# Designs tried in a protein design run: designed miniproteins, single chains. Part 35

Each design is a single chain, and the fold is of that chain. pLDDT is the mean over its residues in the fold that is shown.

## One batch from the design tools (miniprotein)

Design m1200
Fold by ESMFold2-Fast:
Structure m1200 (fold): chain A 109 residues (1-109)
Amino acid sequence: SQQQVDQLAQQMKQITVDTLRRSERLAREVGDRRGEDSMRLLRDIVESSSIEESYEVSMGGINGARTVGRSLISLGHEEAGREILRITDDGQKQVDQLREQAQKLQQQS
């Protein structure tokens, strides 16, 4: 059960890293260097985090990307910003599903 929980935690981190990479590319394409740098920093934090912190750092990464998406909309890059919000909503849904699976496995142990 612990091995399965750890695997789900690693999947949460991978989903978040993929979400951040996709958001980084969109920020780069519109010339938002600060958003690009923020995505890379958040990705490094997620990748270096412990298994125990996987959900919290994944939520931090996704919320950071969402903040960049909203910022891009405010700056007139509506298409890129809305796409980042869609990507972060998809990532959030996947991470939440993995978290629910991990919690159910822990309750069965």
Scores: mean pLDDT 89

Design m1201
Fold by ESMFold2-Fast:
Structure m1201 (fold): chain A 71 residues (1-71)
Amino acid sequence: SGAEEAVLRAARAAGVDEDAPADAANAQKVADELNKRGSHSAAGAVLVVAEQQPGLSVREAARAVADLLGL
């Protein structure tokens, strides 16, 4: 999925491991990187997923973002 790959690529660029918790701090770092890359819909979706689905890893959140966006 394009959205899943974009989230995981942004996480790597932001220094956030994909097995790390998608807590508010990590989600914000990933969203900031996605926004720098022009992936504004994915950035918003990451923040929503982190708030509504606590306890996910970054990898799980990336899949949830892809499901939410249909990408």
Scores: mean pLDDT 88

Design m1202
Fold by ESMFold2-Fast:
Structure m1202 (fold): chain A 88 residues (1-88)
Amino acid sequence: MEEMRRLAEEAKRKAEEYLAKVKAAAESGKDVEEARKALAEGGKVLGEAIRAAAEAGDEETAEELLDYRDDFMAEGVEYIDAALKKAA
């Protein structure tokens, strides 16, 4: 239980770092593909943590991470969409 909670917290921290990269790349206006790449990497980190929690039978942590990943992806897409609107 504690081990899975630590894994979840570390995955969220890494996802926040990738989200910061998405925002920075999107706001630069020069490399939307770099922003998309950072978003994909953050999603992968969360996906690996979700799989680990599910394999351990920790359904509560897996559901929490699934919800967190959905929010993470939505926020990242919002940064990319805002950058594309400014480029038009």
Scores: mean pLDDT 82

Design m1203
Fold by ESMFold2-Fast:
Structure m1203 (fold): chain A 104 residues (1-104)
Amino acid sequence: MAAELRQLVEDTVARTGLPQPAMTALLEALNLIAELDPSLIPEIRAAKQEALQLINQGDYEGALQVLLDALVRAVGRLTPEQQQRVLELLRQRLEELVAEYERS
């Protein structure tokens, strides 16, 4: 799971040359995790705040890594069925966002 999530994000960044589509998909995946397990909301909120601070400093790569590391840790606490749902959302949203970027 962790390696698969990292590969999806890295492939997206390589295809677009930009971290923004990957960051959008990661934020949506973290929101789904918060709905599936509300006990993870404080950790997810902290990761989002740290990522926002890095973005405000111009560190988009650092922000992407913070969100990805938070996603990997949070997914590890979910059931296998919930993990598959998060992976499916991330895969679908990354493809949609890349297609949108390629049309722009």
Scores: mean pLDDT 81

Design m1204
Fold by ESMFold2-Fast:
Structure m1204 (fold): chain A 58 residues (1-58)
Amino acid sequence: SPIDKVRAEYDKKAKELEDEIVKENAGKSLQEISDAYFEKMKKLDEEYEKKLAEVRKA
């Protein structure tokens, strides 16, 4: 279903984002890595919720 596709894309992006944040913040403190990850995940969650609303409306 369209909803299952949106969920699968979210899961994939979340996994990739975790790996990217660790690489981009290599040598920084765990707190700095955590803060960067939190902000990126918040934006991803907001986009995910908007896409789910659009799919449910269609």
Scores: mean pLDDT 78

Design m1205
Fold by ESMFold2-Fast:
Parts: structure tokens; sequence; C-alpha cells
Structure m1205 (fold): chain A 59 residues (1-59)
């Protein structure tokens, strides 16, 4: 019983992490127009977002 709720909670958390990572990636990409170094930071957040979303889909 608890395992199904734990999986649902974990999936919800991974989805939230993915959404947050994509939002941060977008913000960093926007800032990279003034500070080029932020483009690599944006790339990292985008990759973290994709990873979290994939993990959520596998649950």
Amino acid sequence: MKKEEEERRRKRLLEAIGEGSFALGEAMRSRSRRIPEFSKVAERFEENGRRARREAEEL
C-alpha cells in the first residue's frame, strides 16, 4: 500500500524538479544575452530537467 503512494509522491517530485529546472534554464538562457557564460548554465538546467522528466515517465 505505502509503495504505491511513495511512487506517486516520487513521480510528483520528479515532475516538479523537471518543471523547475526548465524554468531556471529559460531564465539563464535569457540572461546569456548579456553574460555568455550563462548559456552553459542554462544547458545544465535543461539537461537536468530532461533527466528528471524521463525518470518521472519511467515511474
Scores: mean pLDDT 79

Design m1206
Fold by ESMFold2-Fast:
Structure m1206 (fold): chain A 63 residues (1-63)
Amino acid sequence: MIKVKIEDLETKKTYVVEAESIEEVKNAIMEALKNPVDGKVTITINGETLTLNPKSVKISEVE
């Protein structure tokens, strides 16, 4: 697994999660975008649950 940094630019919150790839994180966000709650999306990656503003999310790999 790799560490992926997820930055919510609206709230200025940063999360670091373990995932198999950056694509796993992107796919989780895209799937959650089908059913947003109060304009936010909730994703679960490797047992960690994150609530994000989908309009302002930046994703990068941590080395």
Scores: mean pLDDT 78

Design m1207
Fold by ESMFold2-Fast:
Structure m1207 (fold): chain A 88 residues (1-88)
Amino acid sequence: EGRKAIEELLKKGVKEIDLLKKIYEYAKEKGYKEVADWLELLIKLSELPSVEEGKELQEKGRAWFEASTDEDIERFAKKIEEAAAELA
């Protein structure tokens, strides 16, 4: 449920750097440090022209998601969903 929403949001963010930057600014303003730190990493990744490095870092993100506890995922998903909802 929440996991599916966060997966779709992250996929959109990875493809659209402007969306990532908006979510990052919002998370930073609201004090969502963990979300902001993760988004800063994703923004830096989107600026890498090398396919290999970008792919490795995307796989790391997926591994983190799969290794995280349900509580970690729900907390992260909730913060990202709140940030995305307030992007306007």
Scores: mean pLDDT 62

Design m1208
Fold by ESMFold2-Fast:
Structure m1208 (fold): chain A 59 residues (1-59)
Amino acid sequence: GSHDALLEELERRALALLLAGRDEEAIAYVQKQLATSSGELREELERMLAGLRAKRGEW
């Protein structure tokens, strides 16, 4: 659905920043989206943020 499409777009943008070595900007981008999110979208974004922080340790 539109929820899944939004998550895919957010993940692509965050990943692009990580690949450019801008991991702090990727994290900040997801955090900004979290500030305006609610319900299921918020929970998925929190999971994404946790994943991004974990991946940061692998780069």
Scores: mean pLDDT 73

Design m1209
Fold by ESMFold2-Fast:
Structure m1209 (fold): chain A 69 residues (1-69)
Amino acid sequence: MEADRARIRAIGDELLPLALARAEEVGVGEAVRWALRELEARTADLPDTSEVAALLVGEVLRILGDLLD
């Protein structure tokens, strides 16, 4: 769990500056959808559990929050 959390957070940290740049060009909605697809692609090896799903949702919400402010 904690290792998965750290990995997802690290991916989000890599994606955030790219998502910010993308939001300026194509809008927040497209930037968030792009970040979601990248997160899913980079975590495809993780099990399809509620715990992993919660971590992914949390990271997407963190990225969205940073894109809005």
Scores: mean pLDDT 80

Design m1210
Fold by ESMFold2-Fast:
Structure m1210 (fold): chain A 114 residues (1-114)
Amino acid sequence: MIPEIPDLENASKEDIINYLEKVKEALEAARDGPVDEQIAVLSAAVRFLARVLNILKKRGLISEEEYQELKKLLNEAFDALDEARRTRSPEAVRRAGEAVLKLIDKLIEVVKKS
């Protein structure tokens, strides 16, 4: 299950990284579950990651270049998830999971550098 992200505007970098790592753990836990459960978890994760990206940009914790790179990864995750929702294919769900995990890993990297 995706953890609640209560206060990103006042969260420390360590708190943001811990939230991202918990989201990653929730995705890994859902990986062998039913397709509909995986899609629900991925949908919640992408929504939270979009919010995280917006707050990082608003707080000045990332550069414009980093924001554009992360936005590209977020769009790739949305596209992969949309494909998974349309096809309900295990392969499409796996690709969506990979896209979301790639976005999480890049967010953690960028937050650690800031």
Scores: mean pLDDT 83

Design m1211
Fold by ESMFold2-Fast:
Structure m1211 (fold): chain A 92 residues (1-92)
Amino acid sequence: SAEDFAAAREASLGKLEPSELAIAAGREVYEKYVAGKFGADGKGAFKDLGGRGEQWSSILPYAVRNGFGDFPALGLSDDEAITLAHYISTIK
């Protein structure tokens, strides 16, 4: 449900502090699962994060994990979803 999704997102984003290691790990998850749609830097011609990395960091990891809209459910672990969120928040 939307409430369960919001609660999971909030819990996940609170588990890991943003660190260079978490950001690097999140970049690897991004390159594997997300870069094909949004480009390597989030500025793909077809799908662009538009410098809204902070906004997308709370949405896109759960879209990739659980499936949402055009994203298939890829079954990301909690750690993969959290590190992906930290990396996406760095995209300008």
Scores: mean pLDDT 62

Design m1212
Fold by ESMFold2-Fast:
Structure m1212 (fold): chain A 98 residues (1-98)
Amino acid sequence: NEKKREELKEIIKKLEELRKETEKIDSPLAPLAVKVIENAIKTIEDVLKGKADALDLEVQLGMTRIVLGLAKRLGDSEVARVLDRAIDLIDQAIELVK
């Protein structure tokens, strides 16, 4: 359990770095991508506090996939790249919490 908590904290750090990278993208979709990454971070923090579970993370994963689909449809390769990375990190968090 303690090792899983440390792994979740590392995922939060990686998502925070990804959020900062996303803020630098010159795209109309960048603010929306930042918001879904911030929501993922908040949900993992709430899991660490016992206020959220794997289902809440699955909801954030679904929202991130929707925005990724929009980015791909619009040909926004930079936003798609950061959202693909966010999905990988959220998937890792879900696996730790299940």
Scores: mean pLDDT 91

Design m1213
Fold by ESMFold2-Fast:
Structure m1213 (fold): chain A 59 residues (1-59)
Amino acid sequence: MEEALKKAKEMTKTKEVGFAVLNNTAVVVGKDGTVIVEEGVSTAAQLAGMVLRYVADKL
């Protein structure tokens, strides 16, 4: 968890959204401080859906 969160936060220094997956847990962090955590994410498609939902919610 903490490693994935740290990696996602690091990405937001240069990107609008950071994301990471560790041990079937996905974390998405926005530059605005939004943090989304989901368990059971083990595929690229699941992670993509999570990121897409975050982007859609911000538009």
Scores: mean pLDDT 71

Design m1214
Fold by ESMFold2-Fast:
Structure m1214 (fold): chain A 90 residues (1-90)
Amino acid sequence: DEEIKKLREEAQKHGELAEEALEKGDTETAKKHALKLAEIGEELVKLGDYSSARIVVDALLGIADQLEKLGDTEGAEEIRKKAEEIEKKL
């Protein structure tokens, strides 16, 4: 499915941009890309691509852990809640 393929590519892009921002200590940019990644995860669930949605959940939890280590505890909590919302639908 071309729609699922496009969503997977967008998920990879936003995941990579979040990781790049975290490496630079830019927690705001990382959170922005993590929130877009969460939106893509919700769409993947809607389209029945549960395996890719699980990968998104794992990526979001990793980003949240790194946000917490960088001192953005509130951002980490927000991203963890988004990951939990997706996981409950899997």
Scores: mean pLDDT 89

Design m1215
Fold by ESMFold2-Fast:
Structure m1215 (fold): chain A 73 residues (1-73)
Amino acid sequence: SAIERLEEAIKALDKERIREALKELGVSEDLTEKLVGLVTEENRDEILKLLVTPLRQGVDPNDAAKAVLGRLG
């Protein structure tokens, strides 16, 4: 699934694959670029918790993205 690919991409710090997975999930281009720019080795575990967990629970991808940016951006 796109959520599985996003989780793997974040764990790998693969910014290209993070961008692809976010776009596949329907995250806006603006939020996608902000999230891609935010992800680092230091914060990836926190981003996984704040982003991937709500997505797996059916939260709207744009709302999940905004929540991460509000906490860490």
Scores: mean pLDDT 86

Design m1216
Fold by ESMFold2-Fast:
Structure m1216 (fold): chain A 93 residues (1-93)
Amino acid sequence: SAAALAARGQLLILQGELTGDSILVGVGQIMQAVARLVDPQAAHQVMDAFNELMKAIKNRDRRGATDAAQRIAQISGDPALGQQMLDLANNAL
């Protein structure tokens, strides 16, 4: 259920904050965003964009990370989420 996915996301955010794991915080934020999306295609596209963000961070690709964060913002309609994803990338790079 969407409520269960949102609750899991919140627990991951809390765990990441307690352990200093910014990636775990990012995963939780994406789970909460996906839980709010009614369109399954949009939810899938947000997950794909998040995977591209993680790949960009791993490869130290600042441009790729920025592009992925912008795509997350556009698909989700949530500019604050996009900024959170960009901040995650900047802290990891």
Scores: mean pLDDT 86

Design m1217
Fold by ESMFold2-Fast:
Structure m1217 (fold): chain A 79 residues (1-79)
Amino acid sequence: SEEDELREIIVEVMREVVEELKDELSEEQIKLLEQIIEAIENKDDDKVAALLKEMYEKDPELTEKFLSRVRERVAERLA
């Protein structure tokens, strides 16, 4: 389905952005992002929201940088 294809793109892009920002991310932030990716694959929207909130509370600037890059790259793949 189109929803499954979009989810696969988001998961792939998030993994790529984690690798790109690896030197800027702490081990705890990488672990949180891996948990978010797993929650997206499992369609667990409540867990995604909770983990994103935790990331924002700990490091809002880096979280916005990460999500901005993910949004940009997903948009490029859909164009």
Scores: mean pLDDT 86

Design m1218
Fold by ESMFold2-Fast:
Structure m1218 (fold): chain A 73 residues (1-73)
Amino acid sequence: RLEELREKLLSEDQAVRLEGVDEIDRWAPDMSVEELEEARKLLLEAGPKITDVDDQMRLIGAVLRIVGLLEER
């Protein structure tokens, strides 16, 4: 699961990277603490490759959701 998301987020295709961001955001509530930490790391690695403001806001939203879930634990 996280390996597939890593492949998507590090893709040269922006549409594939955005699919990875959306998948992480959707699945984040079901992730373990270790999976949330890895997902946050993957999103931060993808950030510099996402240059569109709207797409970058989507990425930021996913990161904030993960941080909130980690703080609850």
Scores: mean pLDDT 75

Design m1219
Fold by ESMFold2-Fast:
Order: sequence, then structure tokens, then C-alpha cells
Structure m1219 (fold): chain A 86 residues (1-86)
Amino acid sequence: KREKIKELIKKILKILGVPEEEIDLLSEIATERILANPEPILDEKTYLENFLRLLGVSMEKYNSLPEEKQKEIEKLLKEIQELLES
């Protein structure tokens, strides 16, 4: 689970345009935080906003991405949620 979640977070960070040298550290930190303190069940939009905040990414930056990239991030985030729910 941990390794799969970390890889999904890495994919999201790449789509967000995070520099390669920062991806490993940020993905590790985000994975540990998500596993230690899973957020309560919220609507998908609120969960996305909280996740982006954890990564230091604004909603404005996210909304500037092409629709296809936003859709891919949402899909990857849903996979993370499914892994956390088991």
C-alpha cells in the first residue's frame, strides 16, 4: 500500500510540474502524512483542495492546468482514496 500510494503521489507531482529533484522528498512526506492522519470523509473537491494544500500547491495553479491533466490528477487521487479505504 505505502509504495503504491507513494508512486501515485509522484505521478500527481509530475503532472503539477514539481521539479524532479523535489518529487522523492515531497512524495515521501505526503505519503507518511496521509497514512498517519487520514482526512475524514469529505466531498471529492474538498479532499482535492486539502491534498493540494499539503503539497504546497494552490487551487489557482491547479485550475490553470489543462482539463486533461486535472482529470488525471483527480483519477490518481481517487486511486489513493481507494487504497486508504482498503
Scores: mean pLDDT 75

Design m1220
Fold by ESMFold2-Fast:
Structure m1220 (fold): chain A 91 residues (1-91)
Amino acid sequence: DAAARFRALTDALLAEIRALGAADPEAARQRGLELGRQYLAKGAESSTLGPLYRGIGYRLLGEAYLLDPARAEEGREFRQKGEVLLANAEL
């Protein structure tokens, strides 16, 4: 199941970013932004798996933005977008 694998990958990447963030919040933010942009780019290039890749991308961008209190609202919006895309992975 591609959806289950993409959710598991998302959870693993989020765990990596959160673990990094405990020691270095700025490094975690940069890592989340870098990975988020990479997965959004993959989503733009893929018709079949596009929503799943974009789901990862938005979820990671959301996590990165949530590490900055000034951008918490934007972080929540990106997190929600990613969660919706990953939940509707049948598209």
Scores: mean pLDDT 83

Design m1221
Fold by ESMFold2-Fast:
Structure m1221 (fold): chain A 85 residues (1-85)
Amino acid sequence: MLTPRQRAQLLLQRAHGRIMEGIGLALKLNDKESLEELERLFGEHVELQFQFEKAETDEEVEEITRRVEELIKRADELIEELKKK
């Protein structure tokens, strides 16, 4: 079983990968609106990484993990919309 911190690190890396995949796809399709939304998600990812570095308790890490999971879900929804084009 992963520790809360290890799980958060893995999910942050996964979120980064999904956002980058979405950006690449939006660029390929010349979809500026999706690109702008993915840039906002990237900004949220950077903020979550910063909060993770400051997190002192497992409870704080678990809250960050929840937000990262929501970020991944939003990125995946955008990627699926882009794939329908």
Scores: mean pLDDT 87

Design m1222
Fold by ESMFold2-Fast:
Structure m1222 (fold): chain A 94 residues (1-94)
Amino acid sequence: MVSDQQLEDFKKGIESLGGKVTSVERVGDEVIVSIELGPEIGIFPLLGDIGHLYRLRTMLPMPPLYSKAVDGLAFQIIGHNKDGSLVFKVVPYK
C-alpha cells in the first residue's frame, strides 16, 4: 500500500522538475497518477515519444522503474491521456 506521505514526496519530486500532477486515484492497493509535462521537459507530448519518457525518468534521481527521490516507491508508465499527460501506476518498492 502506498502512503499519503510517499505520494506527497513523489508529487514534490515531479514538481521540482517542472512537471504537474493533474490527478491521483486510488484503486485497491495501487495508485494511478496523471502527470502533465512542462514545456522544458518534452518536445513530443502528443506522441508520447519513448525517448522523452525515458529522459523524464532518468532526469529524476531514479532508475527507469523506481523512484529514488521517494524511498519505498516504484512507478510504471502505463499510458498517456488524450491531452498528452503521462499516466503512472505507483506501487510499493520491494
Scores: mean pLDDT 57

Design m1223
Fold by ESMFold2-Fast:
Formats: structure tokens, sequence, C-alpha cells
Structure m1223 (fold): chain A 70 residues (1-70)
């Protein structure tokens, strides 16, 4: 993965976590969905984001994104 792609994933993870902490889990889901549908993220990169969110304790957000992706 390129450093630019890693930076994009890091930024999405940061904003998704901030949205959950603000009580806006649906906004966090829409952020990841929008990035995937716009071609910014591949399916494998979305799966990586799910794994990182789960590891960080954002299990509900990770589960909801996984359900959408299935």
Amino acid sequence: MSPAQEAVIRKILLFAKQSVEAGRIDQAIDLVKGAYEAGVLSRDQVLQIIAELEKAGYTELAAKIREWLA
C-alpha cells in the first residue's frame, strides 16, 4: 500500500472514531460507505478499516460496516 493510501485510511479512521465519540455512529458509517462508493477505498481497505476499528474497541461501528459490506 502506498504512503498516500495509508494516510487516507488513517484520516478516515480518525474522523470515524470522532463521529462515534460525538454520538454520531450513522455519520461514521456514511463516511466509510461514501469513501468506498466514490472509489477512494477498495473492499480490502474497508475490511482493514473494520479490523482496525474492532481492535480499537469500536466494535458496534465495525459490525455495522461489515453488515453493510456483506
Scores: mean pLDDT 83

Design m1224
Fold by ESMFold2-Fast:
Structure m1224 (fold): chain A 84 residues (1-84)
Amino acid sequence: MPQVQLTAPSSVTVGMGESVQVKLSVKATGTATAVDSNGNVVGEGKVIDGVASVSPLVKGTFDVTITAKTDKGSASANTTLTVR
């Protein structure tokens, strides 16, 4: 099955209440979900034209999972988001 590669920064640091925008290596549409160390969803966002946006409302370190679909296939990428 052809695999689409998504590339996101390995880590991003933002202030609480700031929107983080992650530019992906390919144009894609999908969802982004930020999860804390206990598995709780602390932020959700969308991927539009290869840009994923998430705005967590709590301080901490979160795993962001980006899932996207293109005409060439579906792919996922992960980044670590630190909110100060």
Scores: mean pLDDT 73

Design m1225
Fold by ESMFold2-Fast:
Structure m1225 (fold): chain A 65 residues (1-65)
Amino acid sequence: DLDDAIAHLAGATEAVILGAKIKLETRDGKIVLIVDKKDEKAKKQAEELKKSLLSKGIKVEIEVV
C-alpha cells in the first residue's frame, strides 16, 4: 500500500536526513529526493536512501538542483 509506505518513509527518513540538506517531495505516487548539486554529502545520502527505498518496493528518484 503506497500510503502506508509513505507513512513509514516519513518516520524512517527523519534520522537519515538530520544532517543533510535533502528535501523530500511526493509526485505521482513516487518519492523525489531533492539535493543541491554542490552538496556531495547530501547527494551520497540521497543515493543510499534511494537504494534502501527501492529495495522496499518504493518508487524513488533523485533531483539535483
Scores: mean pLDDT 69

Design m1226
Fold by ESMFold2-Fast:
Structure m1226 (fold): chain A 91 residues (1-91)
Amino acid sequence: SEMSEEGRRLAEEAIEKANEAAEAGKKNPNPDARLSALFGSGVASLSGGMGYVLATKGDGEGSRRLAEMGIEKAELGIKAAKEGKYNPEAM
């Protein structure tokens, strides 16, 4: 269905955002900011992967919800890395 295709696309976006968060965090001189970025990356990767599986089973709504959550966590991690701050919301 179109909803399952949209879910797959968003799941792929979550994985892309996870990679961006990991890259932003990996060379950050502040260990707390690095932790926030890497944790956000991990959550986005897991949520994106699970979302992809749900989309393949026809659960486009579940896929979308997980992917959107993952994207949000990755973006919070990227923000923490850019600002050099610890952000517990990324966890």
Scores: mean pLDDT 81

Design m1227
Fold by ESMFold2-Fast:
Structure m1227 (fold): chain A 94 residues (1-94)
Amino acid sequence: SSFREQAREVVERTMAEMLAIAREKGDEALARRIRHALAMALAVLDDPSLSDLEQIESLLALFRDLLAQSTNPEVRAVLERAIAELERLREEAR
């Protein structure tokens, strides 16, 4: 699915950017939270029982939860961009 492929690209890019921020700051706790969120996102993307819309909605919920827990402004900016991209994909998948 093109929507699933685009959602995977958003996830992979977003997680890579957040991990780079965590490494630059030496924030091991942030890096662990991002790795945990990546594992959860990959589980959603690899779930064949979910429709494209259900996958995007699950990823949006995950990223919104991560944003709510994040105090780092660079991480928040990355997450806000990812949420906007996933919201656009959700609208197109309808």
Scores: mean pLDDT 86

Design m1228
Fold by ESMFold2-Fast:
Structure m1228 (fold): chain A 90 residues (1-90)
Amino acid sequence: AVESLHDLYETLYKASILIGKKQYDEAIKLLEEALKTVPKGMKDYIHGMLAVVYKEKGEPDLAEKEFQEVIKIRGENHPHTLEVRKILDK
């Protein structure tokens, strides 16, 4: 369960490895499970990674939906929101 910043970091790191291996469905499953346990103040990190994985999978509508969740939590001009947008624009 993602209950701490350390658990969040490990989950995001594991997801990034799966994305690098093009195991997108496994990355999505891992991140969706993390959303069930992560504290509400950290959900934007999981939604940001879901946006990235959906973009890499070729699912732009799902990537945009997840990115909108980051905007709802952090706001459009927050540094984390801007970093996710930068990744999505590549």
Scores: mean pLDDT 82

Design m1229
Fold by ESMFold2-Fast:
Order: C-alpha cells, then structure tokens, then sequence
Structure m1229 (fold): chain A 83 residues (1-83)
C-alpha cells in the first residue's frame, strides 16, 4: 500500500505540473481510497469512490490523453513489474 500511495502522489504532482488540476484532484481521491481500503474503512472507501466518479465526469478525453502521455513511462514500468 505504501508503494501505491507514493506512486499516486507522484502522479498527482505530475498532473498538477502539467496543468491538469481535475486529473490531480481525481488522483488525490484515489490515494485516499487506497488508504481507506488499507484501514478497512468501507464508508470512507465508498465516499472516495463516489468523489472519484464525480471528478472523472468532469475530466475531458483530451485531459486524460495528456495525463496518459505524461505518465506513460511510469505506468509501463509498473505494468512490467506486476506481470
């Protein structure tokens, strides 16, 4: 969980640096969802998932594409590790 939280923080910072505040907000809620799940707090987890869904609806396809392009090298490294 600590590794996922650290990775999430780096991705949120990357999104903010890229000028994608809605994507950064979504990633910050994703980190809180991971922390809530690790704590066994089902109510907090459900609340964070609801916030993530609202934020996702506000993010344009162009914003997602820009974030994916910026994060692709880190995501590829993580996928290789999990395979």
Amino acid sequence: VAAEVEAGRLLAELARAAGLPAVAAYLEEAIRAIEAEAAGDEEALAAEKAKMAELAAQISPEEWAAFVAAAAPAAEAKEAELA
Scores: mean pLDDT 75

Design m1230
Fold by ESMFold2-Fast:
Structure m1230 (fold): chain A 68 residues (1-68)
Amino acid sequence: SFEVELETVRNLADLLRRSSPEFQPVADELEETARKAESLAQEGKIDEATRLVVEANERALAFLEAHA
């Protein structure tokens, strides 16, 4: 669901921010995407909002996998 994906983006952004100062730009990007997705959802564009947070989560997980 959109809410689950949105929460995941926010949790990943927090994790990255707390892990290293070097990850701050990625954490900031995830937070920006979360804000954009919320705005789209408020406009009734739920499908577009969901796609954005799913893609953001995929990128964040790929980043974490590469830096594990």
Scores: mean pLDDT 84

Design m1231
Fold by ESMFold2-Fast:
Structure m1231 (fold): chain A 111 residues (1-111)
Amino acid sequence: VDEEIARLRELVDEAIKKIKEYLKQAMDPETAEKEAKRIGEFLRQATDEAVAALKAGNRPEAIVILAQAENEVIKRLDKLAEEGTPEQRKYLEKAKEELSKLFNEAILAAG
């Protein structure tokens, strides 16, 4: 469990880092920092909840928490893309792709 928790946290931190870099390409620096902080805080909170479920032996609950967190961030990125230019949408789509890739790895590490 401890190694699984460490790997899960590592994958989530990498996802947050990648999203931040793409947000910096998609929008002005102030808005990018605000959105990256909000998404990062949300994902870290969801990860702490998933870790609590893993420590309780409830792997199915941890997977549900992670999947719901991924879906919520995807919805936020999609909303930002609706208001953006075609070039901004390209970077937001890359952020969404990287999030999905890293969270699929995180869900596998939890299960």
Scores: mean pLDDT 83

Design m1232
Fold by ESMFold2-Fast:
Structure m1232 (fold): chain A 90 residues (1-90)
Amino acid sequence: SEKEAEELKEKVVKFVEEQAEKGGMSEESREGALTLAETIVESKARKSKNLNKELAEKLGISEAEAKKARDLFLGNLEKLDPELYEELKK
């Protein structure tokens, strides 16, 4: 539902903000991570099969770089917040 998508987006945004604060992330890196996280949630809500292409377009990078960024983000999420990772994979 739209409400479930909004709740998931809020949880993922909070995760990124907390990691950015703890890691001393630059504003540019934080904005990139937020765009990545939000695009993953929005793509899931739309049941899109073109996530890597959508990420590439929004971040201004290649699809190969988008796949690498997505894999890194999801791997980090799985390690630091496995419950949120499970919600995102449903």
Scores: mean pLDDT 81

Design m1233
Fold by ESMFold2-Fast:
Structure m1233 (fold): chain A 79 residues (1-79)
Amino acid sequence: SMDGLIELLDKAIEAARKGDSETAGRLIGEVLLRLLGNGKYRGLFSKVEKLLSDAATALDSGDFEKAIELLEKAKKILE
């Protein structure tokens, strides 16, 4: 459900705030897979994919502030 995607993003944001890039990255990947695998989210994938991909890149570079900003933007689109 959409509420399930928002819950996953909230968990990813919490992990990023704690400096847990591994958990945050895994949760971002799970959101992307759910958006790809469910036809009802097709119209949302293009809007959030770049934000989630850029957030994962920010985590890999240790830029937790940027990652959190991008995840919160993705969450707002899904709300």
Scores: mean pLDDT 83

Design m1234
Fold by ESMFold2-Fast:
Structure m1234 (fold): chain A 65 residues (1-65)
Amino acid sequence: MLSPEELRTLSEASRLLQELADNADNPEKVKENIERLKGLLPEVERVNPGFAAQVQAAIDKYEQK
């Protein structure tokens, strides 16, 4: 079972993904949220690799490459 700290990390990543969607037209907020997600990504990958792949896909989408 996930620890409370691991659940908090996944919840924070989920919240930041929602903030990316809500602020997609604000480049400054998008950049801030992407950097925060990148900071969480190693721990998310350790806890839930499938969710980490979804987080990475969202980062790639919002970076508009």
Scores: mean pLDDT 80

